Designed miniproteins, single chains, continued (3). Designs and how they scored, part 92

Each design is a single chain, and the fold is of that chain. pLDDT is the mean over its residues in the fold that is shown.

## One batch from the design tools (miniprotein)

Design m11186
Fold by ESMFold2-Fast:
Structure m11186 (fold): chain A 115 residues (1-115)
Amino acid sequence: SDYDFLVETLNKVSEVLLKTLQEIEAKISDPEDRAKARAILERIGLQVAVEIENLFTKSVEEAEKQLDKFIERLVEEAKREADRLNLPHRDYFIELVKKALEEVKKIVLESLKKR
């Protein structure tokens, strides 16, 4: 069912974001800075989950256009928050976020095509 595809997609996306969190936390030695990175990624994860639910009501073409704009917005938000919080390894963190969101896009579009 469409609901089963949505749940499977959300689970795969959660795994990508959790792996991203583990990678950045391994790079940061200070617990307070780890908490900052976690907070940014948790906020991204919540926004991604809501967006995926909305995208499952759309065509693949409309979903792709919406995802591209959404990802650009999340990357800029991650940059602003990392800079505001003076996050160590900022550029490395942003590259991990970009890679994670690119994988999220792939997962979502593949799931929508299989409906």
Scores: mean pLDDT 89

Design m11187
Fold by ESMFold2-Fast:
Structure m11187 (fold): chain A 85 residues (1-85)
Amino acid sequence: SSAEALKAAFEARLAAIKAEMEAFAAEVDTPLARQAAASFIRLLDAMVAEVRANPDITEAEAEAKLAEAEAQAEAIKRWVLERAA
């Protein structure tokens, strides 16, 4: 169904954000970066679980959640780098 396709696409795109955050933490190589990435990845896993549990997920809702996750990833990376000095 279209809902299953949306869920699969959402999970794949969140998996890419998780990989990006893991790579960021490894590159920065500080306890702060690792902790921030790990906490955010747990949040992304919770978002995947919530979307999986929703039988009526829409494309607009999935794209909004993805945009929020992408914005939060960028904010976390900036926050970590500002404190790496």
Scores: mean pLDDT 85

Design m11188
Fold by ESMFold2-Fast:
Structure m11188 (fold): chain A 89 residues (1-89)
Amino acid sequence: SSLEKRVEELLERARELLDRIAALANQEPTPENLAEIRRLYEELLRLIEEAEELLSQDEELEKKYSRELTVIYTSASLIYIGYETQLRL
């Protein structure tokens, strides 16, 4: 369906952002890297919100994709919080 295709495109972009966040988090903690992680995290949150809105329109797609969205969101949030905590900003 067109809805499923849109959700899959959003998930692909969210996974790419998560990979970039993880790569930055493997570097020594710096304010510059935290700022970039924050920017990527905020972009990822917008994609998750858009995907959740689309999934709210179709119960079968919600059952299929909600777990993956939750995993991506949780992973990104833990990385961001962990990195910010190390810098004690």
Scores: mean pLDDT 88

Design m11189
Fold by ESMFold2-Fast:
Structure m11189 (fold): chain A 85 residues (1-85)
Amino acid sequence: MDLAKLARENIELARELFDQGKLSAALKAVETALNIAEYLYKQGRKEEASEIAREVLEIAQRLYDAGAPGAKELVERAKKLLDEI
């Protein structure tokens, strides 16, 4: 299974769910992508983890600006991951 592909598919899903106003579902998709990015980083796949974390940060920030509960934690986790890479 290509984990990087799964993360990108969840990012695309999160964008579509956000556009539909389904903030809770979008947040879960973003969290799945972030969990994969954190795992890829631990496996030494830093470039892929960085690319995914950057996309996660962009969407998580939009969710935070829209008032989605839990989005702030995802923004902070994505920033932390990018600082470690």
Scores: mean pLDDT 88

Design m11190
Fold by ESMFold2-Fast:
Structure m11190 (fold): chain A 63 residues (1-63)
Amino acid sequence: MPDAEFKVVSVKNPEDGKEVDVVLLVSREGEIEAVFVPGLEEYFRKNPELREKLEEAARKKYE
């Protein structure tokens, strides 16, 4: 049974300065197990570097 919970973190998109909601799957010990950015899947197909930047920003903001 995964003792993990979902957390939502808002981070600033570096391209337009708007806030984007990032969903983190966090373990019982506070470790980030997975990162999801809903609604931007098609955009990330063209700009995979942006996905990495948003995931890193969300991780740092949570930690």
Scores: mean pLDDT 71

Design m11191
Fold by ESMFold2-Fast:
Structure m11191 (fold): chain A 71 residues (1-71)
Amino acid sequence: MKKEIEEKLKENEKIFEIAKRVLGEEGFQKALNLDFPEGADEGAYVGAEKLRQALKDIEEIKKKEEKLKKE
């Protein structure tokens, strides 16, 4: 069980790294910090639950990339 969690986190980290390259820091922050309350450290909010939701948002990034490839 714990290994599965680590693997998922690693996969999400890889996706996040790609997102930072594609969107840049600002775009990445918008995708990562969808609607987090001000006052909490951003690093603390980067957890497994946020990563899972961010995966769905990352799919939109991929679709955006496909549109860029076309024209």
Scores: mean pLDDT 56

Design m11192
Fold by ESMFold2-Fast:
Structure m11192 (fold): chain A 111 residues (1-111)
Amino acid sequence: MAEVLVYAPPAAALGTADPAEVEALRAQGRATAERIEALARERGLPVVTLEATGDAATVAAATRELVRRALAIAEAVGPDAEVVLYALRTAGYFLGTAAVRTPEVEAIARA
């Protein structure tokens, strides 16, 4: 059965209203997504990254689109496919990346 494994930064950090903490979290999310994308590209594996800034509806739409693309990657790879989805959501911002699961991709997503 195709599976999507979801990873996110610590929940406590997602509740901060401090602009410096929010920017640090966004920078960490971008670095994590870039590392996953670079590794997937190096290995010729499917990967998708989405970034959105806007209201709650915009962020929700970006989240749904990333999930849809992650499921499409799983379907294209096969019935035993596993996909890692790393997602960061803060107020007015979404960043997420989805790539075929490997031990290295999962290790990056957990860090």
Scores: mean pLDDT 77

Design m11193
Fold by ESMFold2-Fast:
Structure m11193 (fold): chain A 83 residues (1-83)
Amino acid sequence: MDDDIQAGVDEIAVASSRVSALHSETGQQLRDNTLSTYRLAQRVRDSAKPGVVRVLDLIAEKARALGDDDSARLAEEARRRVA
């Protein structure tokens, strides 16, 4: 009986680890996209900046939807510097 309970706990721990790994990979991709978009903003004309700002807004919205407040804040800071 105790062995069955321990097996269940171990299964939950493995599942939790897999979810955390997936979220970490997604968060890194969002941060990489933010940095790439910000670097692009430094090279585009002022007439193209509204488009860059919209892309950064979309990255921030996606990060918030995923619960990644750190990636959302990075995108918001990049947007503020471009605008």
Scores: mean pLDDT 67

Design m11194
Fold by ESMFold2-Fast:
Structure m11194 (fold): chain A 94 residues (1-94)
Amino acid sequence: SVEAARERIIEILASHGVEVGPETSPEEIARLAVEANLPPEEQRRLMALLTAVLLPQIPAAVAEAVARGELTEEDLAAIPPQLAKLEAQIAEAL
């Protein structure tokens, strides 16, 4: 869940001396992770968890892009494989 992903992000960052709250934005979490110079494996894990937090927003972003005429049928066909890959990365990070 999004809440489980957020809790895991807070735990990982806290283990490296970085305090974040439930109100901290995804962009701020990403910035703090880079500034903390975390090992590549931990950065990858944090990015996967951050993606889990952003995943519920993807349908709204897709709807807006379709409304603007910015997405082709090829782009739409690519979305399910990309989501499956992201879901697998999130499961590994949890």
Scores: mean pLDDT 69

Design m11195
Fold by ESMFold2-Fast:
Structure m11195 (fold): chain A 84 residues (1-84)
Amino acid sequence: MEPLSEEHLRLEVELSLLKMEYSILKLEAKNGADPEEIVKRLEELRKRLEELKEEAERAGDERLVAEAEELIEELEEEKKKLEE
């Protein structure tokens, strides 16, 4: 088993933080936050996830790519529900 590089650990930490931010946004939406503000923050989060996905692809980390893509899909579904 190859030891995790600093780059790999950095990407895993960033993904974990983005997942946590998404969970907070879902909680804020349930607590009556302005849907327009939530949508804007989800769009910013999506851009950060797309960047993370590209870096993970460059690093050859297929697991991080898959996890980032899954989170992007969940985020787009939540955004569509708020825009309806």
Scores: mean pLDDT 80

Design m11196
Fold by ESMFold2-Fast:
Structure m11196 (fold): chain A 85 residues (1-85)
Amino acid sequence: LDEKIEELAKLGNVSVEEVERSLDAFDSDGDGYISKEELRAGLEAAGLSLSDEEVQRRLNVLDKNGDGRVSREELVEAMLDHALS
């Protein structure tokens, strides 16, 4: 995960600390998973206005096993996959 966070930070021209703070903001209860509600709250806190449908579609793409949650690692991997592809 740390190596992936470093790569994401380089691609975004931000610090590793900024990426980790963003992940902590999405994972508000600290369980290592991001629920739909946490994802929506984090996006709103970041000033991004996405519809509930857009949040759900993003969650569904990230949640490959269908448990309704996204791990921090899955979120970082999806961001890297999108940025590098």
Scores: mean pLDDT 67

Design m11197
Fold by ESMFold2-Fast:
Structure m11197 (fold): chain A 65 residues (1-65)
Amino acid sequence: SAEELKENIKRGIEVYRELGLISEEEAEELMRLIEQKKYKEAAKLARDLGLPNLAAALEKLSTLV
């Protein structure tokens, strides 16, 4: 479901932050865009941060809502 995919994406962002692959501020911005349902903008940010798998998941989420 879209809700399950969204929660998995949020968990992935938290893991990336904990691994130091993104900053706390970058993780907060991704979470903010997701909460605002700006999934395409979140996907673009994920791509700019070098996280293509996260970007693809966010693009998929944008098609389900």
Scores: mean pLDDT 87

Design m11198
Fold by ESMFold2-Fast:
Structure m11198 (fold): chain A 82 residues (1-82)
Amino acid sequence: SPREELEKTLERVVAGAETLLAEAERKNDARVAALAADLIDQEIVILEELMKQHGASPKMKEMLEKLRAMRDEMRARAEALA
């Protein structure tokens, strides 16, 4: 179903964000951290819209909150390194 495919998409996006967070930490670069935060923010906007259209499970909402937390951590890292 569209909702099941959206849940799988959220799982992949979370995994991608975790990889970006690890790379931002490894590179210790303010610009890399800022670009990673911007990318995750764009993904969040798209996923929120799709969740409004297809519905959201509690698991999907938890994954979205995890994405927001990772975005905020990268944003804070960018500010600390600038």
Scores: mean pLDDT 86

Design m11199
Fold by ESMFold2-Fast:
Structure m11199 (fold): chain A 110 residues (1-110)
Amino acid sequence: MQLVRAYLGAIGAGELAKSADERTLRALEGVLDWMIEKKLGTQLLWATAGLAQVVKRVANALGVPAALKPAEIAERSLLASEGVPPLLQGLKIIVDEVGLKKFLDTLKAL
């Protein structure tokens, strides 16, 4: 979880890491790793929009529509402080329903 801590710290959201569920943070780390591997790292500099788009794709692939609304809020957020809480909520909804392993396996298939 070093990448998640570095990312949240860099965008000024380090305090959110302390209150977030560990499984949800591991799902976020998986999304960050996937975006870096796919050469989409520059999108991480544009608030949470890039991360939210990936979360929406995973939610649709897994049939978890409840995660779409918080992901859409994160996608439209102009500040990381506004976008990170709904992003974490969307990730938590998916991981609570399907589990971390299935989330990460689905992400790799994107």
Scores: mean pLDDT 76

Design m11200
Fold by ESMFold2-Fast:
Structure m11200 (fold): chain A 92 residues (1-92)
Amino acid sequence: DEERRRREEEQRKERQEKARNIGLAVSGTLTALRYMRQGDQSQDKEEAKRLYEEGLRHAEIAAAYAKKAGDTSLEQIAKKVADEARARLAEL
């Protein structure tokens, strides 16, 4: 059945794109957490601000990729990291 093979190939491409977007969301979330940790360890408020701004940027990008992948749990995790970065920026 040729229609069944075409649907299987389309589903394979969709799975590959979803996996790529999940990978980018995970990587972005981990990068955001790393920047936030570096900001927490910084003794310079201006450096901490720059690090938290980078953490926020990566967390927002990660949330967008998670949303594109349809991974609601990963999107919520990335959004929480973004909210934590905003909270740290507000306390500076």
Scores: mean pLDDT 89

Design m11201
Fold by ESMFold2-Fast:
Structure m11201 (fold): chain A 79 residues (1-79)
Amino acid sequence: SLGEMAEKLKEEAEEKVEELVEQGRYEEALRELEITLGILRIMLGVAKLIKEPESEIEKIEKAIEEIEERIRELEEKLA
């Protein structure tokens, strides 16, 4: 499902970002999160357009919120 794909995409991005952050590669970590956020937003738009179940839409929205939160955390690290 789109919701399950969004959850998996978020988890994979978080794992990759953790590795990049450990290496001090904060700009690359932010880029990965920004790309993931863009994809998730497209998925949300598609899910709403094709009228996916509310449970699927909520999964995508939650994935977006968690990625946005991680971006804010990393932006603090760069300051």
Scores: mean pLDDT 87

Design m11202
Fold by ESMFold2-Fast:
Structure m11202 (fold): chain A 75 residues (1-75)
Amino acid sequence: SEVEIKKARGYANALLKAAEKGVVTPEERELAQKILELIDKLPSADEETRQKILNEIKTLMDEIDALRAARRAAG
């Protein structure tokens, strides 16, 4: 949905802003950039490609969440 796309964009932008302050890893920054690139492809995508992109965005968000959880658990 458009609400979920807005949330994904906000999440990615927040991570990129945090990266400027040195409080996120380079890997998290790279994944956040990929999310924004995928969102920018959505307006030009057909229905099948749109679903593929949305699934990729979800996977990238899950990967960032896993990295952040692992970093927190490691201390």
Scores: mean pLDDT 83

Design m11203
Fold by ESMFold2-Fast:
Structure m11203 (fold): chain A 100 residues (1-100)
Amino acid sequence: SDEKIVEEYIKLKKEFEDKVSELEDKFWALYSSKAPVSELKEIINELKELKEKFNKKMDELISKVKNPEIKKELESEKNILMENMEKLLEYMERLVKEAE
């Protein structure tokens, strides 16, 4: 049912946000300790992989939705989360470039 897909989305979103938060905390700890740029780039790559995996899983969930309104809401939520991730990654990449 669409209700079950929404429940799966809520769980997926929480897992995604929790992992992003963990990687952000790790990035800032490394950045503040003046860790090598290679270690900062590793975290950025992990965030990029996480973003791609979430995007794919969201597309799979959205493809199963029968109600057009719910489908549109999930597409909107996906777009907001992807835009926020892109902004975060761009900011982190700028900091890494400045540290080089």
Scores: mean pLDDT 90

Design m11204
Fold by ESMFold2-Fast:
Structure m11204 (fold): chain A 88 residues (1-88)
Amino acid sequence: MTLEEAKEKLENIREALEKLKKLLEEAKNSKDKERAIELAQIAVDSATLLKKEVEKIAKEVPELKEEAEKLRKELDEIIEEAKKIIEE
């Protein structure tokens, strides 16, 4: 993976992360419990896939390791919050 490709992927991941945060907000504010669980499941699945991509970038592109690790932590927070919605 080139530095340029990795930068583009991290930018796409940041955009996806913001969309996932919005999805969790919709899930938390949903009056429909089934919809809330559905949105939370999508958030878990999506964040898990993005986390794998972030880990690959951290491993292959040392220049972006710190940035990738920061995104990984934010993705872990999304997964944790989404799981709370599913378990309630």
Scores: mean pLDDT 84

Design m11205
Fold by ESMFold2-Fast:
Structure m11205 (fold): chain A 80 residues (1-80)
Amino acid sequence: MTRAEEIARQVSETVIRLAKEDPEAGLRAADAAADGFSVLTPEQQRIAAEEFRKAAESATPEQQKALRHLVERLEKIIAE
Protein backbone atom coordinates (compact mmCIF):
# COMPACT_ATOMS: atom_id res chain seq x y z
CA MET A 1 0.00 0.00 0.00
CA THR A 2 1.37 3.45 -0.91
CA ARG A 3 1.60 6.22 1.71
CA ALA A 4 -1.08 8.18 -0.18
CA GLU A 5 -3.47 5.19 -0.07
CA GLU A 6 -2.83 4.70 3.68
CA ILE A 7 -3.40 8.40 4.46
CA ALA A 8 -6.55 8.46 2.27
CA ARG A 9 -7.91 5.37 4.06
CA GLN A 10 -7.36 6.95 7.50
CA VAL A 11 -8.91 10.25 6.36
CA SER A 12 -11.96 8.53 4.82
CA GLU A 13 -12.53 6.59 8.09
CA THR A 14 -12.34 9.85 10.09
CA VAL A 15 -14.70 11.74 7.73
CA ILE A 16 -17.18 8.81 7.76
CA ARG A 17 -17.12 8.63 11.57
CA LEU A 18 -17.60 12.40 12.02
CA ALA A 19 -20.32 12.64 9.34
CA LYS A 20 -22.26 9.82 11.04
CA GLU A 21 -22.47 11.82 14.31
CA ASP A 22 -22.55 15.35 12.85
CA PRO A 23 -22.83 16.05 9.11
CA GLU A 24 -21.34 19.54 9.58
CA ALA A 25 -18.30 18.08 11.39
CA GLY A 26 -17.88 15.68 8.46
CA LEU A 27 -17.86 18.60 5.99
CA ARG A 28 -15.34 20.53 8.14
CA ALA A 29 -13.10 17.43 8.29
CA ALA A 30 -13.37 17.12 4.48
CA ASP A 31 -12.28 20.77 4.06
CA ALA A 32 -9.31 20.28 6.42
CA ALA A 33 -8.31 17.05 4.63
CA ALA A 34 -8.45 18.72 1.19
CA ASP A 35 -6.23 21.57 2.46
CA GLY A 36 -3.79 18.99 3.84
CA PHE A 37 -3.68 17.10 0.54
CA SER A 38 -2.90 20.34 -1.36
CA VAL A 39 0.78 19.97 -0.26
CA LEU A 40 1.09 16.44 -1.72
CA THR A 41 2.16 15.58 -5.27
CA PRO A 42 -0.51 15.55 -8.04
CA GLU A 43 -0.15 11.75 -8.27
CA GLN A 44 -0.80 11.35 -4.52
CA GLN A 45 -3.79 13.72 -4.80
CA ARG A 46 -5.26 11.58 -7.64
CA ILE A 47 -4.73 8.37 -5.62
CA ALA A 48 -6.48 9.96 -2.61
CA ALA A 49 -9.41 11.19 -4.73
CA GLU A 50 -9.92 7.66 -6.16
CA GLU A 51 -9.82 6.14 -2.65
CA PHE A 52 -12.47 8.61 -1.42
CA ARG A 53 -14.70 7.86 -4.44
CA LYS A 54 -14.50 4.14 -3.59
CA ALA A 55 -15.37 4.84 0.07
CA ALA A 56 -18.42 6.88 -1.01
CA GLU A 57 -19.89 3.93 -3.01
CA SER A 58 -20.79 2.01 0.20
CA ALA A 59 -21.45 5.01 2.49
CA THR A 60 -24.70 6.44 3.90
CA PRO A 61 -26.18 9.64 2.37
CA GLU A 62 -24.62 11.84 5.09
CA GLN A 63 -21.22 10.17 4.65
CA GLN A 64 -21.50 10.38 0.84
CA LYS A 65 -22.13 14.15 1.10
CA ALA A 66 -18.93 14.69 3.11
CA LEU A 67 -16.83 12.36 0.92
CA ARG A 68 -18.23 13.92 -2.29
CA HIS A 69 -17.32 17.38 -0.96
CA LEU A 70 -13.77 16.12 -0.27
CA VAL A 71 -13.45 14.65 -3.79
CA GLU A 72 -14.72 17.89 -5.38
CA ARG A 73 -12.21 19.95 -3.36
CA LEU A 74 -9.36 17.61 -4.40
CA GLU A 75 -10.40 17.66 -8.08
CA LYS A 76 -10.30 21.47 -7.97
CA ILE A 77 -6.78 21.37 -6.44
CA ILE A 78 -5.61 18.85 -9.07
CA ALA A 79 -7.03 21.04 -11.88
CA GLU A 80 -5.01 24.06 -10.70
Scores: mean pLDDT 79

Design m11206
Fold by ESMFold2-Fast:
Structure m11206 (fold): chain A 70 residues (1-70)
Amino acid sequence: DLSKLSSSQVIELANKRLEEISKISDNDEKLKSLQSLLDELLAAMAATGDRSLLPVIDQVEDEILKVSSS
């Protein structure tokens, strides 16, 4: 439950998940994992009101666009 973590802990976990997702060779699986991470980050921001999550959300959205365009 990301809402129980500090903003810095959420960002740290998101960066760790992005590293793990980057190692997925299947683009469809990678895209699904990125979408799941985006949903979790958006839910955490909605629950906490913490806009410091926006840069990592933007990064995940950018990765989704890059994978979906390949």
Scores: mean pLDDT 81

Design m11207
Fold by ESMFold2-Fast:
Formats: sequence, structure tokens, C-alpha cells
Structure m11207 (fold): chain A 66 residues (1-66)
Amino acid sequence: MKPKFDHEKVGELYNEFHKKQYGISLTKEAQLTIAALIYRDPEKWLSEIAKYDPETAEKIRELLAK
């Protein structure tokens, strides 16, 4: 069952991680695409993000759990 979620918030958090890691911002379209992928397979995506930024991964996990 899909709980209520916010693709914009998830995409924004991933964008902060992306800026820290690569020094470049994602487009809004890319942010929403990544957010959708995270909602589709959160365990896999959160595991990858946590390797570099565990705090951001935790914040995303909290949004997904609600």
C-alpha cells in the first residue's frame, strides 16, 4: 500500500546529496524521476546513498515511512 509521500521533498533531499557529491544541481525533472525511483525501490537507493551521506539517507527514509 502506498502511503502519502512527497516527490518534491525526496527529490530535494537527493539533490542536496548530489550537490555535495558532484558539485552540481539536478534539474527538477531529474529530481522527480529519482524520487519516483526511490519510492519504487527505497531499500536499494537508500543503501547506495548511505554509503556517502547516511544523514540524508535517514531523512529520506523518515519521509518514506511517514
Scores: mean pLDDT 76

Design m11208
Fold by ESMFold2-Fast:
Structure m11208 (fold): chain A 82 residues (1-82)
Amino acid sequence: AAETAALIARRRARLDRNEKEAQEDIKSGYKVDLAKKALELYRKLRELISQLEADGLPADEVRTRLYEAEVEAIKELEEISK
């Protein structure tokens, strides 16, 4: 439980940093379409984190599911940046 809570807190902190960077990119007019898509994907990842936390899954399963979702998000961002 404590290990899962720490993992979730770290992943949420990383999303907070990524969302802030994307928002700054939008404000500065830098790669705005990519930054907007990134915010959409970060929102979906945040919703997944909340669902996994609610489901009470072990830390290893949470880590695996978040990793898989993050890999898919990166693929979607790379496809837009082409």
Scores: mean pLDDT 83

Design m11209
Fold by ESMFold2-Fast:
Structure m11209 (fold): chain A 95 residues (1-95)
Amino acid sequence: SVLERIEKIRKESKNPEEFREKMRELAEEILKEEGFSSAREALEHHLDEVSRVIAELTGEPEEVVRERIEEFLATASEDALIEALLTAKALLEQA
């Protein structure tokens, strides 16, 4: 489970720098396993499914959620995209 791996990284990391490095390593492993070149590409591929799941959880229209995610993908930093990818993967595993 991606969620269990994130929790283990959080518990075992001694400082914020080590936490960020381990989160990047986890993201790189997932990207390699799925055949994506970047966190952005993976998130764009899962956009429809992630938008649906978030809409179901929040009660917002799926179209509104989708547009918000697309804006995030256009403006987010690499670290923010990595965090979003791992969060999205954890959500999809629970759905």
Scores: mean pLDDT 83

Design m11210
Fold by ESMFold2-Fast:
Structure m11210 (fold): chain A 91 residues (1-91)
Amino acid sequence: SPLEEVVREVAELIKKLMDEGKSIDEIYKEALRFIDEKVPESERLIAKKALDIVFNEMKKNPEKFKSLSVEELTEILLDTYRLLRDFLYPK
C-alpha cells in the first residue's frame, strides 16, 4: 500500500528531527505539514488523528520514543492509523 511507504517517511522525518534536537512541538508541526503534502485528502483526517494519538504518547514518554527504531515507530503509526480507521469505519 502507498500508505505504508508514506507512514515510513513520516517515521523517518520524526526520527531525523529528534536526532537534530528539535522539540516535540516542532516535530509535530513538521509531521503535520508532511501529511498535508503527501497523504491523499480522503485519508488526511484519519492520518492527522493517528499522529495526534502517537504524539500524545510521545509527550508522556519521550525517552521511549527516542529509543525506537524507524521500523518500530512506523509500526506504531500504522497500527494506530488502522485501529482508528477500523473504529470509525467498522466492517
Scores: mean pLDDT 84

Design m11211
Fold by ESMFold2-Fast:
Structure m11211 (fold): chain A 76 residues (1-76)
Amino acid sequence: PIPNHFMTIIRDIGRRRGISIDDIIRDFRQQIQNGDMSIIREMRDTAIDLGYTSTANALDAMIKQNIMMDIDRMMS
């Protein structure tokens, strides 16, 4: 199975904020439902910092197209 880099990115953000992975996912889900693209931008920047170039490119494309992401679907 190919590793889900989105989970790694969420975990890294959670560690920096001092929040559990479950709590950060809940917060991200709420912000995405509100149309807040800042979370997707933070995930893109984190992916760049971690060297996950393909994931960063996918997130950047979502930002440019202004499309919503379903976090639960991405975790699956």
Scores: mean pLDDT 69

Design m11212
Fold by ESMFold2-Fast:
Structure m11212 (fold): chain A 95 residues (1-95)
Amino acid sequence: GLLGRGSGFIGRIDQDIEGLKLEKERNKDNPEIVKIATESIKELQKIKDEILDVKNKLLNGELSPEEAQKKLDELETKYIKIVNDTLLTINDLEK
């Protein structure tokens, strides 16, 4: 269901945030990578907060299942872009 989807999505974001924290430590002497990873963690945390808001509103009946689905689809699109852009940028900066 949509609540399970939201919880799974949060779990995936938490794993990616931990991965970016490890990239910051690995690249601690590279200020450009530290900056990119820091900004990406911030953006991922914002998406996580928006997923929690969607879950709460769905539970309280403030969002229909159709509206919640659409919001989760939009957040997933933003998430994929942030992760892909971040990993490509870090890879390019390590060259």
Scores: mean pLDDT 88

Design m11213
Fold by ESMFold2-Fast:
Structure m11213 (fold): chain A 59 residues (1-59)
Amino acid sequence: SFRDALNKELKTAGLPDVDDELVKKAKKYGITSLSQAKQYTRIFGVDEEVKEVGREILS
């Protein structure tokens, strides 16, 4: 599943697992990987809500 794939990637990076609520937000905004979460926190023109979700995934 997407949650399992994302949590496996987070574990490899030494980050905590994401809950179902954060997984739903990630899917809503098209964040499908750790690298994409990092990218979206830095891109000009990305909605602040999307950046916030990216930051939550990375913490």
Scores: mean pLDDT 76

Design m11214
Fold by ESMFold2-Fast:
Structure m11214 (fold): chain A 65 residues (1-65)
Amino acid sequence: VAEEAARAAAEAAGAAPDAATGASLSGQKMKEMGAVGEDAREATRMVIESPETSPAGAAGARNGS
């Protein structure tokens, strides 16, 4: 569980500072590919287009899940 908490916190911290950069790069690549598949695109799109992870929420409430 400690590993899971640390991982979630690391992703939240990483997403916060590089949210725009990471989303732009990944979004552009997905757009360029165009044929990645709708299922994966929908899942990835939620991660890339919604890179706003609540660091407080992830570190506290969400990590409990």
Scores: mean pLDDT 51

Design m11215
Fold by ESMFold2-Fast:
Structure m11215 (fold): chain A 80 residues (1-80)
Amino acid sequence: SLSLPAADEALTEEVEARLAAGEPEITLEFPGESMVLRRGDGSLEIVEVTGPSFKALAEVLKMREAGVADEEIRARLAAL
């Protein structure tokens, strides 16, 4: 698992599951935090992101979309 808060890990898993289910656009919204993701030109696009939890989720998703291995993501997070 990635070195993320449990809430961010759960959000990451939910977003990945919804994308795998074929949803073309995913909107997540909480008070003070929001994120919109879409598939475009065969790649993941972060259309909008606000708030610390969703910014962390967006960073993880971008790294995974770029083909960064989970072990490398963990190493980068541990270096913070």
Scores: mean pLDDT 65

Design m11216
Fold by ESMFold2-Fast:
Structure m11216 (fold): chain A 72 residues (1-72)
Amino acid sequence: SDFDPALLRRHAGLLVAVRAGEEAEAAGDYASAIRYYQAAVDLLRSEPVHSPEVEAAIARLEARIAELRKRL
């Protein structure tokens, strides 16, 4: 594999955090949803190399966090 196992683990953590955020959002728990989405952003921002896909994912998550903050 041309991928670092630590990077794959980080991506798996990202997916878990996003899914937890979506479940919290669906339950109306916007505070928990924001917390999970923020964890996903923090994971992406911790990447040592920028990529357009990572930047796009951060932008989408930050837009979702901003919308949820309006509902608090």
Scores: mean pLDDT 76

Design m11217
Fold by ESMFold2-Fast:
Structure m11217 (fold): chain A 74 residues (1-74)
Amino acid sequence: MSGSQVAALGIRAAGEIFDLELEGRRAGVPEEEIKKIADKAVKEINRILKDDSLSYEQAEAKIEEVIEKARKEL
């Protein structure tokens, strides 16, 4: 991936994590649990973004999977 592709995926992922935190609050999940779930997702996304062996499409798919799993944990 190029640096601009990494930046674009990172910005998109940040917005999706923000939406995830709002979903958790609406569902009545405790703030500490929301933060733990979001923090785990952010750490995994950062690992994906640092993996230079991944294509843009592979990284995008893995990030979406991480976010979907985090939503299921709420």
Scores: mean pLDDT 86

Design m11218
Fold by ESMFold2-Fast:
Structure m11218 (fold): chain A 108 residues (1-108)
Amino acid sequence: STEAAYYLAKAIYYTYKKEDEKALEYLEKAKKLLPEEAHPYLAEVLRYVRGEDFEGAREALEKMREKFKDDEVVQAAVEAGLKVIEYLEKNEVEKAEEYIKELEEELK
């Protein structure tokens, strides 16, 4: 789901920016589109991003991807999260923003 992918990408981005209220808003929107069993992994990802532990965040997303292999919504959200983390880890903030904007345009 492009919608779940967009909301998780936004939650990761705002967590990185330390905009906690916006991060929580997008996390709650992502949680509504994802299975309950995936929610602890989302919390773990954002905790690692907040601490600038991008390797830990990637590992949490990879575990989520493996556990929910047959869930296309989870797979789309994980792919978007991994892409945003890759850009942020490289300090390519503008590329992360461009990628998130592309996801947003797909919702229109």
Scores: mean pLDDT 89

Design m11219
Fold by ESMFold2-Fast:
Structure m11219 (fold): chain A 94 residues (1-94)
Amino acid sequence: MYPKKSQDQLKRMTEIMQEILDDFKKTVEENNETSPRAKELLKQVQEQIQKLKDMAENPEDYSDEEQQQIVQDADDAVAKAHLMKQLWELEKKK
C-alpha cells in the first residue's frame, strides 16, 4: 500500500527536477554547447524526469524497489547536470 505523502513528495520532486532541467537547458543554450555529450545528458535528464512523472501517475504499476531505483536514477541525472553547469560557469571565467 502506497502512502499518500509518497505521491505528493514525488510530484514535488518532479517540479524541482524540472526547474533544474530548465536551468541546465538555458546554460547549454547560452554557451552554444553542441557537443553530443551535452545533448545526451540533457536527453537523459528529460527521460528520467518523465519516468518519475509516469511512476507518480501510476505508482501501483511499480514495485517499491523499482520506485526507489527510478528516484535514484533521476537524482543522479540531475546531480550530473548541476555539476556540468558549475564546471561551465567556472570555465567561462577564464
Scores: mean pLDDT 71

